# Designs tried in a protein design run: designed miniproteins, single chains, continued (4). Part 107

Each design is a single chain, and the fold is of that chain. pLDDT is the mean over its residues in the fold that is shown.

## One batch from the design tools (miniprotein)

Design m15728
Fold by ESMFold2-Fast:
Structure m15728 (fold): chain A 71 residues (1-71)
Amino acid sequence: MEEKIKEALELLREALEAIAAGDIEKAYEYFLRALKIMTGDEEKAKEEAERIRAEIEAHKEEAQAAAKAVL
């Protein structure tokens, strides 16, 4: 269980790095993988990843600034 949480956190970090670099497609892939591990539900993970992607695309400059601030 803890190993899966660590893997999910590493994927979330890679997603933040991708957002900071402006690569929203790659960030989406990392979020989807992390959410699949965290939720254990592929359908729910996909819905949440799509919602996050849409929010990031709508506020791309703010998302990049926030990602850089967290990293």
Scores: mean pLDDT 78

Design m15729
Fold by ESMFold2-Fast:
Structure m15729 (fold): chain A 66 residues (1-66)
Amino acid sequence: GAAALQAELAALRKEMRTALVNSKDEELPAISERFAPRYAALIAAAGVRAGDTLPGGSFVKPKPPP
């Protein structure tokens, strides 16, 4: 459900922030690259389309024009 998805997204964001805080500046791009696919997978699993509202009120990228 939406509440469970919000909890998963919040947990992922917290994990990412913890990794960023505990890492050297030179590792930041690698950490970002590591977490990006997990974030994308959670958004996709939610059935969120371009232009739809994410749980928590954020939009995904808008649909390309026709």
Scores: mean pLDDT 63

Design m15730
Fold by ESMFold2-Fast:
Structure m15730 (fold): chain A 78 residues (1-78)
Amino acid sequence: PLESIEDSSRSAQRYAEQGDTQKAAQYAGDAARLARRSGAPEEIVRYSEQAQRYAEQGDNQKAARYARQAARLAREAL
């Protein structure tokens, strides 16, 4: 689950950096759902949810930042 959360979060970051808000929101949402279902640390859930919200608002810079943090924390928890 942590590897899948990292992969989804990295995809969210990449798409946000490319300006693809729809895919950024999709992958950040996937990461948030996986984190919640797997009992991942609260910080990973929170950052994934913030990445999704900012992507949905069109704030690609913040979406990328929070997605990057979620990916890093997921990697560190592996």
Scores: mean pLDDT 86

Design m15731
Fold by ESMFold2-Fast:
Structure m15731 (fold): chain A 71 residues (1-71)
Amino acid sequence: SQQLQRQVEEAGRKAPSPEQAAEAKAQVRGLSKQPLNKKVNELIEKEGVKTLDEMAQINQQVAQQYQQQLA
């Protein structure tokens, strides 16, 4: 939970294995079922895992926009 979030932050800096980075990211972000998660995953697939920290922020912003639409 909280530990996974810290691991994701450090992973973004060191650029570890994308397999572990993606797993930790999915655990930290509660957007696994959201369609927004698909867009983020596609972006990672296209560009690759370079800066997981930035990816996490983008995912958060996209989720926020989606929530605004629902609200």
Scores: mean pLDDT 55

Design m15732
Fold by ESMFold2-Fast:
Formats: sequence, structure tokens, C-alpha cells
Structure m15732 (fold): chain A 105 residues (1-105)
Amino acid sequence: SADIQEALAALSEESKEPAKLFLKFLETGDEKLLKEAVELTLKVIKEKLEKLDIKKLEEIAKSFGIDTKGKSKEEIIEAIVEKLREELEKEAEELIKKLEEEKKK
């Protein structure tokens, strides 16, 4: 559990600004703050992916159903980031709908 706590602490420092924007979105309902949180999250993820070896990037890409054949390291990273953007945007839309439904209760 110590390794998990250290990893979480490191992640919390790098994701502190996205988390702060997300919390402000929950307080205000300002969708712009949610979009900014998503963009900063993707920026942090991209920087981490750029530090990984191509074999690790291929493993991650395959888990997302991305074909890595003939792709450069940069093209693989861009494909992973695009898939993550799509997933985060879907989660954001679902969260907005859920918060709008709770306002009507």
C-alpha cells in the first residue's frame, strides 16, 4: 500500500490543477471549467506517454484497439491521446446530464 500511496501522491501533484478545475465545476456548474480540466488532464497524460518506450506505448495502444503497424512513436501517442479524449468527453457529457437531472429533483 505504500507504493500505491506514493504513486497517488505523485499523480495528485501533477493532476492538482485539473482536479481544482473539476471541483470548481462541481460547485458552479460552469461547463468551461470541465472542458479546461479535460484539456489539462490530456496534456499531463501526453507528457507521461512521451517518456515511455515504444513497446509500452504499443501495449497501451493495443488495449485501446489501436493498430500500431507502420506508426511512429509520436503517431502512436497521438492515437492514444485521441482515444482518451473521446472517453473523457463521453464521461463529461454523462456527468453534465446527471447534474442537470439532480437539479430537477
Scores: mean pLDDT 74

Design m15733
Fold by ESMFold2-Fast:
Structure m15733 (fold): chain A 77 residues (1-77)
Amino acid sequence: MEQALEDAKNVDAIVAELLEAAAQGDPAEILAAFVKQAEGQKKKAEELQKKGIMSEEQAKELKANLETLVARAKEAL
């Protein structure tokens, strides 16, 4: 519950920041940069899982959260 609540607050905050950035610039460029960053985080999660630093469950949850963020960003932008 604690982690899910923190993640939900972070998702809303990140989407709000993206909308503010898009209002001042090109939404397509902002979205492309965000998607690239999310892909980098997914690759890091897989690497950490392989090294035993992150559990398979934690890596799966992080990837799911990143997919949700990307979907919301695409919908908002």
Scores: mean pLDDT 73

Design m15734
Fold by ESMFold2-Fast:
Structure m15734 (fold): chain A 82 residues (1-82)
Amino acid sequence: IPFIQAVELLAKELGVPAETVVERLEAHLTIFLTGDPRAENFVRGDAIQINIHPSVYTRPDYAQELADLLREGLAAQGVLPA
């Protein structure tokens, strides 16, 4: 749910459909959950970690924090929509 809210927040901020944001994320970024062993290889530059620990995942501001991370990740890859 926070991830879906983050995508919707980013889509609204960029003035594009949420489906456009999802397309760019699926094509250009790798997303890891907390505890995924691949998250230790963040040096790949195209990876974003989602913290699913209850104390973080249920924070009221976490959707906005995720939206900011997704925006930075897409911008770093040069594929930010609009």
Scores: mean pLDDT 66

Design m15735
Fold by ESMFold2-Fast:
Structure m15735 (fold): chain A 68 residues (1-68)
Amino acid sequence: SAAEREAATRKRIELRGKSVLLAQKAIDAAKKGDFETAEKLIEQVKSDPIGADVGEIAEARLEELKKA
């Protein structure tokens, strides 16, 4: 039904939002020099298929911060 599809879509948006928040937390940790925490959080984001692309973007940013 349309209601079931809408509920599934809302749940996917919520789960993706959690992945984005974890990725932001990882980048904030990296900016403070805590690369260990940043790497763990990025691995967690990448381990969930719904957040895999977000995790890749965060990983690219982490590599930039490591080189600075």
Scores: mean pLDDT 82

Design m15736
Fold by ESMFold2-Fast:
Structure m15736 (fold): chain A 55 residues (1-55)
Amino acid sequence: MDEIKRAREIANEAGAPHGSSPQETLDRIRKALEEAGIPKSVIDKVVKEAGEKLA
């Protein structure tokens, strides 16, 4: 139902490491979302939001 909410929860869990580079963190988030079967349009949006936070 709320795929965006689920995707954000997955991204938050995958992006937790405090010592990783921004690029490594974004790559892990994308992989986690793809493995969970999230639609690519939602993955792109959530990865973009995560990138803004990592800036």
Scores: mean pLDDT 75

Design m15737
Fold by ESMFold2-Fast:
Structure m15737 (fold): chain A 81 residues (1-81)
Amino acid sequence: LEEFKKKVEELLKLMEEKAPLEEIEKQYREVLRLAAEVSPSRETLNEISDLLNQALRYYIVEKNLEKAKEYLEKAIEVAEK
């Protein structure tokens, strides 16, 4: 859980710094891998994965960092259950 939260924070920092998409995608894949490790059920993993995917979509497609941050924070909240 602590490592998952740290990697989500690192992903947000990369987005805030406008890092290359390759670095953001690499960090996103690592966050998804850790989501599987911290999820107590497939249902929880699906919820976290959807929230992470929405965050990435808001950042890349909508260029909306504020919404991306909201969805990353929601993913952490679900993981903390």
Scores: mean pLDDT 80

Design m15738
Fold by ESMFold2-Fast:
Structure m15738 (fold): chain A 82 residues (1-82)
Amino acid sequence: SPEDEYKRLKAEVERKIDELRALRPHLSPEAQAEYDRLIENVELALKLLDESDLPPEQKVEMARDILETVDAALERARAEIA
């Protein structure tokens, strides 16, 4: 169901945020500040989606966009450490 899909996507975003947090000590101070802001914005976006009365299908679409943003950030962070 779209509700189950949203829950799954949200959990994946949260897992990838945890991965970004684990990489934080290995990043430059400038990168740390950038990714801290990204995490705050993502967490706020997820909170607003949870609190919204949007149809589940729209929540899934927005959660996918958030996931793509977090995936791109995680790949950039990994590249900076390598």
Scores: mean pLDDT 89

Design m15739
Fold by ESMFold2-Fast:
Structure m15739 (fold): chain A 100 residues (1-100)
Amino acid sequence: MEEMKKLIEDFYNKLKEFLKSIMSKLSEEQQKEITEMLKEGEKTLEEINKTKDEKEMLKLTREFIKKFEEIAKKVLPKDDYDEIKLLAERLLEALEELLK
């Protein structure tokens, strides 16, 4: 449980830092969409911190990643999107291995 929370938190922190680093490349409208997604990520992280159910943590993480990928695909340059997608896939693989 603690290991799963740490993996999710580490991923979110990397994602947040990456998105902040590319903000200057984005239009005002795109920046707004990314900012709203970061707020949604914070809410998801709060829900994960409230649960003791590892399956619920994985479900919440998958739901957030799915929503985020839909926005990122529309908003981000292809290379930046591909990097985020790879990070998300690696996280989901690691979380699934912990649950077996």
Scores: mean pLDDT 81

Design m15740
Fold by ESMFold2-Fast:
Structure m15740 (fold): chain A 59 residues (1-59)
Amino acid sequence: SDAELEEVARRVGVSLSEARGMLTLLESGFSEDLAVAFAVASGVPREAAVAAVRGIRAL
């Protein structure tokens, strides 16, 4: 849900838009490595991008 995604984004320090982009890539069958690379290319620190992927996968 949007509320659960917002909580993940807030907890790891990424924007909701960045978290939604990562979720969309993962739900579309792209790899976690690609979702992390997407976030890093958008200016997200790699550690935060990895934490965001883990948080999204736990939803």
Scores: mean pLDDT 83

Design m15741
Fold by ESMFold2-Fast:
Structure m15741 (fold): chain A 83 residues (1-83)
Amino acid sequence: SKLEEAKKLIEEASRAMVNGDYEKARELFEKALKILDELGVEDELRYNVYIGLAVVYRAMGDTEKAEEALKKANELREKLGIK
């Protein structure tokens, strides 16, 4: 399913991020976000993608995109009741 594809992309992005491959992590998180957007999913997976993108953009020096991703993560965290 497309949802399982998004989950796999998030796992691959997380591994790329741990390995310092921020460009690859960005591409994988952005692909996952596009799938979640198409499915209309606003759950913990989308939250995890925004948190991952905030970390990746910051590591790449894109402060504006990092702050936007963090803002979206925080808005979703409040909506979902995540700690």
Scores: mean pLDDT 85

Design m15742
Fold by ESMFold2-Fast:
Structure m15742 (fold): chain A 81 residues (1-81)
Amino acid sequence: MDPETFKARMAKSLKEKVEELKTELEQAKIDLKNDPEGARKRAERILKQAEAVYGLAQRIGDKEVSEEAKKVMEEAKKIIE
């Protein structure tokens, strides 16, 4: 696989994963009212997955995906705190 094709496929997969994590993050925010402990555990999993996406996005030089993953990480940390 040539580098440009690899980068494009990886970027698409990472964008899809970030959108999935954003959806899970919204669910964690809803859960905070009824199950704060469960919401925090969900946020911890989201943070770990967002960190992995951020690292991969940095490696392929995708600034947009990196910035979106960082925002997910910051919002997940707010739920954990």
Scores: mean pLDDT 82

Design m15743
Fold by ESMFold2-Fast:
Formats: structure tokens, sequence, C-alpha cells
Structure m15743 (fold): chain A 80 residues (1-80)
């Protein structure tokens, strides 16, 4: 149902933010790059799923994906 799709979309969006918060915390603690990349990969999959579930969020998902890619590059530079 539409309500089920809306609930699934909200769950994926929440997981996206949870994974970003975990990644930011791990960066502050000097955590492993491989763990950080895994969290960012999961966040990317979650935001892609949000756009798939409701195309009205496609532009917002694109902006969040671009922000995620920029954050990944910043983290990689920090660990270089």
Amino acid sequence: TLDERERERRRHLQRFYDNLAQADQLVKQGGSLSQLEALLDQARRDIERVAELDPRYRQGALLLTEALDQRRQEIQQQYS
C-alpha cells in the first residue's frame, strides 16, 4: 500500500541519517577508514532507496547523495 511505501521511505531516510551520525562520530574517534566507507556505502544505498520509493524526493535524494560523496572525499583526504 501507499502507507507501507511511505513507512519504508521514512525508515530508509532515518537509517541514512543514523549512518551519517555514526560515521561522523567514528571520524572524531579516529576510527578505521574501511568501517567509515561501509557506513557511507550503507547511507548511499538508503538514500537511493528513498528516491526509488517516491520519485517526488528524487531531487532531495540527489542533493544528499552529492553531500555524501563530498563527505567521503573529505574523510579520505583526512586519512591520507
Scores: mean pLDDT 84

Design m15744
Fold by ESMFold2-Fast:
Structure m15744 (fold): chain A 82 residues (1-82)
Amino acid sequence: SLKERMLEEARELLEIATDPEKLAKYLGMSVEEAKKIMDENKEKVDQIVSRLREIIARLEAGEEVPFDEIMDLATELLQLFK
């Protein structure tokens, strides 16, 4: 279902946002660079992670979440590395 796909996308993004090795691989950068950027932007990364956990909880509860809300968080995360 669409909700199952959205839930999987949100879970994958959460893993990427919380694991420097996965983030580094996703962005094609070194783990050291990924860690540095995450540390320098810790407050913003923590906010993105909190929002992703909220979206996952809402989807698991059967609530409607616009896919754009997940994509906006992905964009915010990527903007930290540009």
Scores: mean pLDDT 82

Design m15745
Fold by ESMFold2-Fast:
Structure m15745 (fold): chain A 101 residues (1-101)
Amino acid sequence: REALVEAAYRVLERAIAVALSREPGASEAEVAEWRAQAREVALALPEATLRAYGVALEALEAGVAPEELRRRAEEILAEGESEENKRLAMAYLLAAELAEA
């Protein structure tokens, strides 16, 4: 369970790195606050959402192309728009955005 929270945190930390690339000059204190908030968000996520983020992180770490991540999200939604499929598709779309930056 802690491993799932850590995986979600790593996805959020990747999002912070993308934000920093677009907002140069953020102080170390500001970055530390963003990381603290990301960890709190990860700790508060439901287990189903944590598992979806874990799948997204594995795809990101494997170096899957953004187009392939988007294709996976579309395939999941094509199988049915259940809450589980929407959550997983959102995780892949987030991974695609992070991979493009």
Scores: mean pLDDT 77

Design m15746
Fold by ESMFold2-Fast:
Structure m15746 (fold): chain A 66 residues (1-66)
Amino acid sequence: SAAEKALAELAARLERELQAIQDSLAKSEAKHPVTPEDRDERAYNLSVYQKQLADLAAALKAALAG
């Protein structure tokens, strides 16, 4: 159905956004030196957002499979 296709496309987009965030973080840290403390805080905050995106993508895939 159109709804199933839309949900699959949304799940794929969330997975791409998660990968882009990971790539952007690695590139940013290489070019913009920060203190170890600032780096740890940024990494922690990003891990929370990445987890939320991954959980949402998994939930959408489960909804499509069920």
Scores: mean pLDDT 73

Design m15747
Fold by ESMFold2-Fast:
Structure m15747 (fold): chain A 93 residues (1-93)
Amino acid sequence: MSPYEAAYKAALETLKKAGLDEKTAEEAAKLVAEAALSYGRGLFYVPEASKKLDEAIKIVEEAGFSKEEANLIVGEAFGKAYEAYQQAFLQQS
């Protein structure tokens, strides 16, 4: 499993658990996973990661959540995605 796939799966599970429908969760999870990879590249890529997270927050808001709820949901998804990214990147069988 690639670091992106690990991040994507973690984000997707977190978003679905928060109550997003499958299609909306898949779209937001892709952005969260891309943000995790960009953040993992270092401080120079933090603006790119932030932009992807802002896009994910808008998707969650459009799904019927408040801006505050969307920020919390995406924040949790990002945290889990980044953890999964790090584990997949560093872990050897």
Scores: mean pLDDT 83

Design m15748
Fold by ESMFold2-Fast:
Structure m15748 (fold): chain A 93 residues (1-93)
Amino acid sequence: TVELAEKALEYAKKYAETKDKKYLEKSLEEIKKIETDPKSPVPKSTLDPRRGSGEASKLLAEAYREIYNLTKDPKYKEKADFYDLLAEKSDGL
């Protein structure tokens, strides 16, 4: 999971650098692998924080923040804020 989140962030940073939408698509594909896996340690709700998921959540928040900064699409800001909150709650467990 951390490895997928690191790849997502890497692609998001390449998208910010190149402005090439192929990197946006690759970043979102890696995130989707985490978000659609029912056994993922990264929770789908801020009401279900999990120990050991904080690093992956932090990386996902950074990836969405990079995407938001370039696209200015509020859906990506909401996702970044969500994963930042998950990371904070995971650190408290």
Scores: mean pLDDT 73

Design m15749
Fold by ESMFold2-Fast:
Structure m15749 (fold): chain A 81 residues (1-81)
Amino acid sequence: SLEEEFERLLARVREKLEEAKKKGLLTNEEELEIEELVGLALIVKGVAKLVKDPEEREKLLETAIKILEEALAILEKILAS
């Protein structure tokens, strides 16, 4: 499900964020950017839970997943350097 995909992706983002922090590869500005993206994704997912229309709920979950994918891409680029 999209909810399970979101939770797996969120766990992966958090894992990669901690790895980058422990390796000293992350600036304060980059850490804040990733945390802001995670926060936004959590807000969008929260709104999706309040929506009764299944199609609208699915679109919001897909949006939240895309935000987490952006955060993961930034972290993977940092870790690959």
Scores: mean pLDDT 89

Design m15750
Fold by ESMFold2-Fast:
Structure m15750 (fold): chain A 71 residues (1-71)
Amino acid sequence: MKYRLTAPSGRTFVAENGSEALKALAVDDPELAQRIAEKAREIQEKTGLSFDEAAIEALQEEPEVELERLP
């Protein structure tokens, strides 16, 4: 499954999973990527989701970032 991530800078990235999306964001905004990764770990611990699934959830909850599922 593919996702389009739009960073606060307006730069867009294509990623196949949540961890890849976070790595792409870290190139543009490493501090924001680190905060989202920490939130993803909290979601993973609370829900039992995989890190990739938790990272998608964390990215969707972040107001400065737009995450879109591609067809």
Scores: mean pLDDT 82

Design m15751
Fold by ESMFold2-Fast:
Parts: structure tokens; C-alpha cells; sequence
Structure m15751 (fold): chain A 70 residues (1-70)
């Protein structure tokens, strides 16, 4: 649901613990349609590897838009 996705992305953006970030990312991927799941996974992997807050914001936005457009 849109509310569950918004809550997960909010928690992911606030999470500082790597294990929690990975768990939240996997929960979000579970809500993503199979047709775009590989692309969203790649964006989330880049998000978790990034140290740039602006890049992190862009990657999360792109992941959300792929989900929303599917």
C-alpha cells in the first residue's frame, strides 16, 4: 500500500544502523512489482553504498518513482 511504502521509506531515510537499513530496503522490495524489482534493487544497493546525502535522496526518489509508475 502507498501508506506502507511511505512509512518504510521514511524509516529507511532515518535509519543509521546498516542491518536496519538493509531490512527496510528488503521490505520495500517485497512491495515492488516483479517487473521493476531488479531496477529498484540496484538503486537501493547504490543508496546503501552512497555517502552523499544528495545522491541518497535522488536514488530513493528514483526507486519510489519506478514503484509508483509500475
Amino acid sequence: SDEEVAALLSELAKATEREEQEALAERFLGLVPPSVRAEVRALLEEYLASTDPEEQERLLLRAYLLFADA
Scores: mean pLDDT 81

Design m15752
Fold by ESMFold2-Fast:
Structure m15752 (fold): chain A 82 residues (1-82)
Amino acid sequence: SEGFQVIQDVLDPEKAPELDPEEALQKINSITDQQIADSLQRILDGTPEEQERLVQGFQTLRDLMPEVFDLILEKLNALGRK
């Protein structure tokens, strides 16, 4: 899905250093809060290696693009329940 591709690109620790923060913000704003949650759930339901890459991706995003990291957390917090 479109949301899954956006999350995979933004939260990939190898791709994140190559991303422009403005482009990353636009990508996250182009998808719904539910698409973010669903995409993260797909990764969490995957392999241990995929889960480890997600953790590394969040750490990389927080360090390089904290505004994008904060936006993702804000959108997830806004959901409350699925």
Scores: mean pLDDT 80

Design m15753
Fold by ESMFold2-Fast:
Structure m15753 (fold): chain A 89 residues (1-89)
Amino acid sequence: SLSEEEKKQFIEDLKKFLEAVKNGEVEITQEMIDAIKGYILRIIKDFSKEELKEIIELLEEFLKENRDKLTEEQIEKIEELLEELKKAL
């Protein structure tokens, strides 16, 4: 299981990554989404409900603001991840 410090670092890194994509500093790829989705799904049971809710809110806001920067396939993968996170609540 992940430590509390490792979970906090992951959420902070996710926030930074999403902000970098939003600001055009990083061009998002299918491989990046697959890697993030795969990682989150492996560690999903280590998160508290509060941490899961924070991740859900981050991803929902990101999709709302950045649909024009994403392919339909990328959007579908993020929506599938959101569905799995919501099931874990």
Scores: mean pLDDT 86

Design m15754
Fold by ESMFold2-Fast:
Structure m15754 (fold): chain A 65 residues (1-65)
Amino acid sequence: SPIAQVVEKLIASGKKYFSRQEIIDIVNSEEDLSEETKQKIIEAIENSGKKYFSLDEVIKLLSSQ
């Protein structure tokens, strides 16, 4: 699935933490993801109140969509 491709990119980055902008950039780079799904993910990130996310938190957020 397109979400699984985003998750693979996150894991492949080797990073343990991601800023909001880094997650948004990765999500927006995935052409197979619908604009509706991208907007829902971005809204969830903004509504979290967090500025940084662990890899596990990002994977959980993406997997809930």
Scores: mean pLDDT 81

Design m15755
Fold by ESMFold2-Fast:
Structure m15755 (fold): chain A 88 residues (1-88)
Amino acid sequence: MSEMEKILEKFNSLSPETQERVLKILDLLLERERTPAEIAEALGISQSTTNRLLSLMESLGLVERRVVDGVSLYSLSRLGLQFYSLLQ
C-alpha cells in the first residue's frame, strides 16, 4: 500500500468527531502555521484534546512541528496538503 493509503485507513478508523476535528485543523494550517493554543481557540476544544490531535496528525506525517523562541508551531507537511486535496 502507498503511504497515503495507510493514512486514509487510519483516518477512516477514527470517530466521525475526530475526523471532523482533523479536517478543521488541516484547513486552519492551510492558511498559516499555528500554535496549539491558537488551534484550540479556533476549534473551541480543550488544549489537551488539541495536543492529542496534533500528536496523532504528526505521527501520520500530516503536520510538522518546529519550535521558534520557545513556542511550538505546527504547519502542513507536503503529505498533509496531498491528503487534504484528496478529501475535497
Scores: mean pLDDT 85

Design m15756
Fold by ESMFold2-Fast:
Structure m15756 (fold): chain A 114 residues (1-114)
Amino acid sequence: SSSEREAVYELIDRLAEVLKLSEEEKEELYEFADELLKLSPNQRYVIGVQLAGELLLKAKAGEKLSRLDVAKAALATAIGQSEEGLELLEKIAEKDPSLKPVVELVREFIEKNK
């Protein structure tokens, strides 16, 4: 719906501010969100878990997490209302406390849009 898209776009704007995304990265995030919004609720949930899980595996492997990869995992978790995805993001933030604001934005979005 238009109201759902508006809420998602507001989340993207907040994620871009917190993660200091470039204009190009922010545009990619809008395109990614539009694709997620075409999917069923169950598909959105699964993608949220998958992307958060992949991000945690990269963090555990000592790989550098790109700001865009963090934003995509956070956005997919939020849109998918994925409690499992949120738990995985919380584990990443325990290792990198600079990502705690990202986790809080996701948690707030899920609580407001349940």
Scores: mean pLDDT 88

Design m15757
Fold by ESMFold2-Fast:
Structure m15757 (fold): chain A 82 residues (1-82)
Amino acid sequence: MEKLRELILEAIKKLQEVLADPSASEEQKKKAQELYDKIVTYAYELQAALFTGAPEEEIEELREKLEKAKKELEELLAELKK
């Protein structure tokens, strides 16, 4: 439970940093929102899969999708700091 909340809170923080940055374009802000939505969706799907005992392959797919979305949001934030 805490791990999921921490992950979502970290994603919110990164989204807010992009949205608050005056150098961020409208396209970058939209992409940050889309990535945040993906992170939240995959995080909840992963929690549900783990709770219901979904196949290991499905759990691995969800973990990979979640990590990819997190990385893309981090890369977007890093671009704004250059």
Scores: mean pLDDT 81

Design m15758
Fold by ESMFold2-Fast:
Structure m15758 (fold): chain A 58 residues (1-58)
Amino acid sequence: MMDDAQLRTWIAGVRDAIAAGEDRERIERSLATLEREAADNPVLTAEVARLRAELAAR
């Protein structure tokens, strides 16, 4: 199980990657892993869902 601090750092990195216009498929793979790792934390699960919405925007 990943530490919550590590998950929050990864979430921040993925948000930066989305903003920088990085590869969608790479971001989707990271989001899938984050969703699995965050499953027991509803706050982090909500943050990952928000990242999916940001990626899907447009």
Scores: mean pLDDT 80

Design m15759
Fold by ESMFold2-Fast:
Order: sequence, then structure tokens, then C-alpha cells
Structure m15759 (fold): chain A 88 residues (1-88)
Amino acid sequence: MDEYIKKAEEIIKALEEGKGGSGDELRKTVDEIVKAAKEGNEAAQEAVGMLVKHILDLQEANEKEREAAAKTVLETFGNEKAAKIVLE
């Protein structure tokens, strides 16, 4: 499994379990994933999709908000799989 996908899964799990550690470490890991995604790393782009989906789930986002977020991910990275992850 790619390192970025694993890091995203660990972040989501830590947030769900309330074991998120220091907010600074969590923020640094998110920044590393986002930077790699912008540099064209496909697994990092998928990891961004996973993190966006988790945020939308926490906010109880409606279908239109999820579609808008998926479109933004697709337009930003050109990665159809990352956009699809946002909608799942």
C-alpha cells in the first residue's frame, strides 16, 4: 500500500478514535500529503480524496456539496479515482 494512503487512513482512524495526538503532527502529515498530490503523486491525490470525504462526513454534507467537492478534486488533480473516493 502506498505511504500516503496509509497516512490518510491513520489520520482518519486517529480522529474517529479521539487518539489524534498533537494537532501539529496531524497538520504536518496532511500538508505532506497535499504537497505530494499537487506534485502529481496519484496515491497522494487519492489520499486527499479520502480526507475530503471524511471532512464531508463529519459536516453531514448533502449530495450537492459532495459533488462540488469531487469536481474540485477532479479539476485540481485530474484524477478521476480521487474524485470518485470523495463521492463514496
Scores: mean pLDDT 77

Design m15760
Fold by ESMFold2-Fast:
Structure m15760 (fold): chain A 95 residues (1-95)
Amino acid sequence: MGEIIEEIARRLKEAAEKVLSKEKPDKDELDSLTEALKKLLDFAKENKEKIGEEAANALRELAELILKNKDKMSPEAVKTAEELLELAEEVLAEL
């Protein structure tokens, strides 16, 4: 399960980097990214005890990327990224 969370976070970070590198990202791309972030957050919360160091670091890096680009993201996406960062930091503190 942790390996699945790590893989999803890593792939979503790669997708986010491509979308957010654009001066004006497409609204549909931003909406899809927001939905994917929310699904990842729900999945990570449901499987928090199975998140290892690698998965937590991947979630942290993804969240930090979104927060660095908060001006391009919806308030909902920013809130989701803040919750992902908090979850990742909690897991890392427990390791």
Scores: mean pLDDT 84

Design m15761
Fold by ESMFold2-Fast:
Structure m15761 (fold): chain A 85 residues (1-85)
Amino acid sequence: KREEYLELRKKAEEAYKEGKTEEAIEYAKKATELGLELAKDDPLMQEVERELGESAIAFAEGKVEEGLRHLGRALRYLGDLVDPR
């Protein structure tokens, strides 16, 4: 499952780099679903996976600003796990 998750993320990135927007979105959605399943018992990791998925989809759709916003939120959730404020 974890290896499958990482492979789906790599496929989404390669499709995005090749300009295959629909394929990039499809792989990003599949990776997000698997990531959420892997994080089912960790609410903070579920938020991270949700934000990373939204970021990947936004980038694939050419919405760079929205993609960066979602990525920023994912990093904030990860920061809360390491250095709670």
Scores: mean pLDDT 73

Design m15762
Fold by ESMFold2-Fast:
Structure m15762 (fold): chain A 95 residues (1-95)
Amino acid sequence: MAAGREELARMRAELEARNPERAEVLRLTADSIRAIGDALQAALERGRKVLAETGDRELADKVFKEEADKLMSEANKANVAAIRAWEAAEAARRA
């Protein structure tokens, strides 16, 4: 994981130097991946707490799924809106 992240950061820096416009797309993509990861971790933590408190694995699984579905839906809507806004700005700049 660490080596892969360093390689991606290096490639990103090279692309940013050659094509500054593409750096914004890479930033939006990285932010989107992070938001989705954070949402999944929050849902897992919620389910884990329910399991520890109740001992009911089926209930914990339901809580995890419901929380994950809600947070993932919110993160995905925000990501789609951000990408569309960037595409519109890019099209306006090239018109």
Scores: mean pLDDT 72

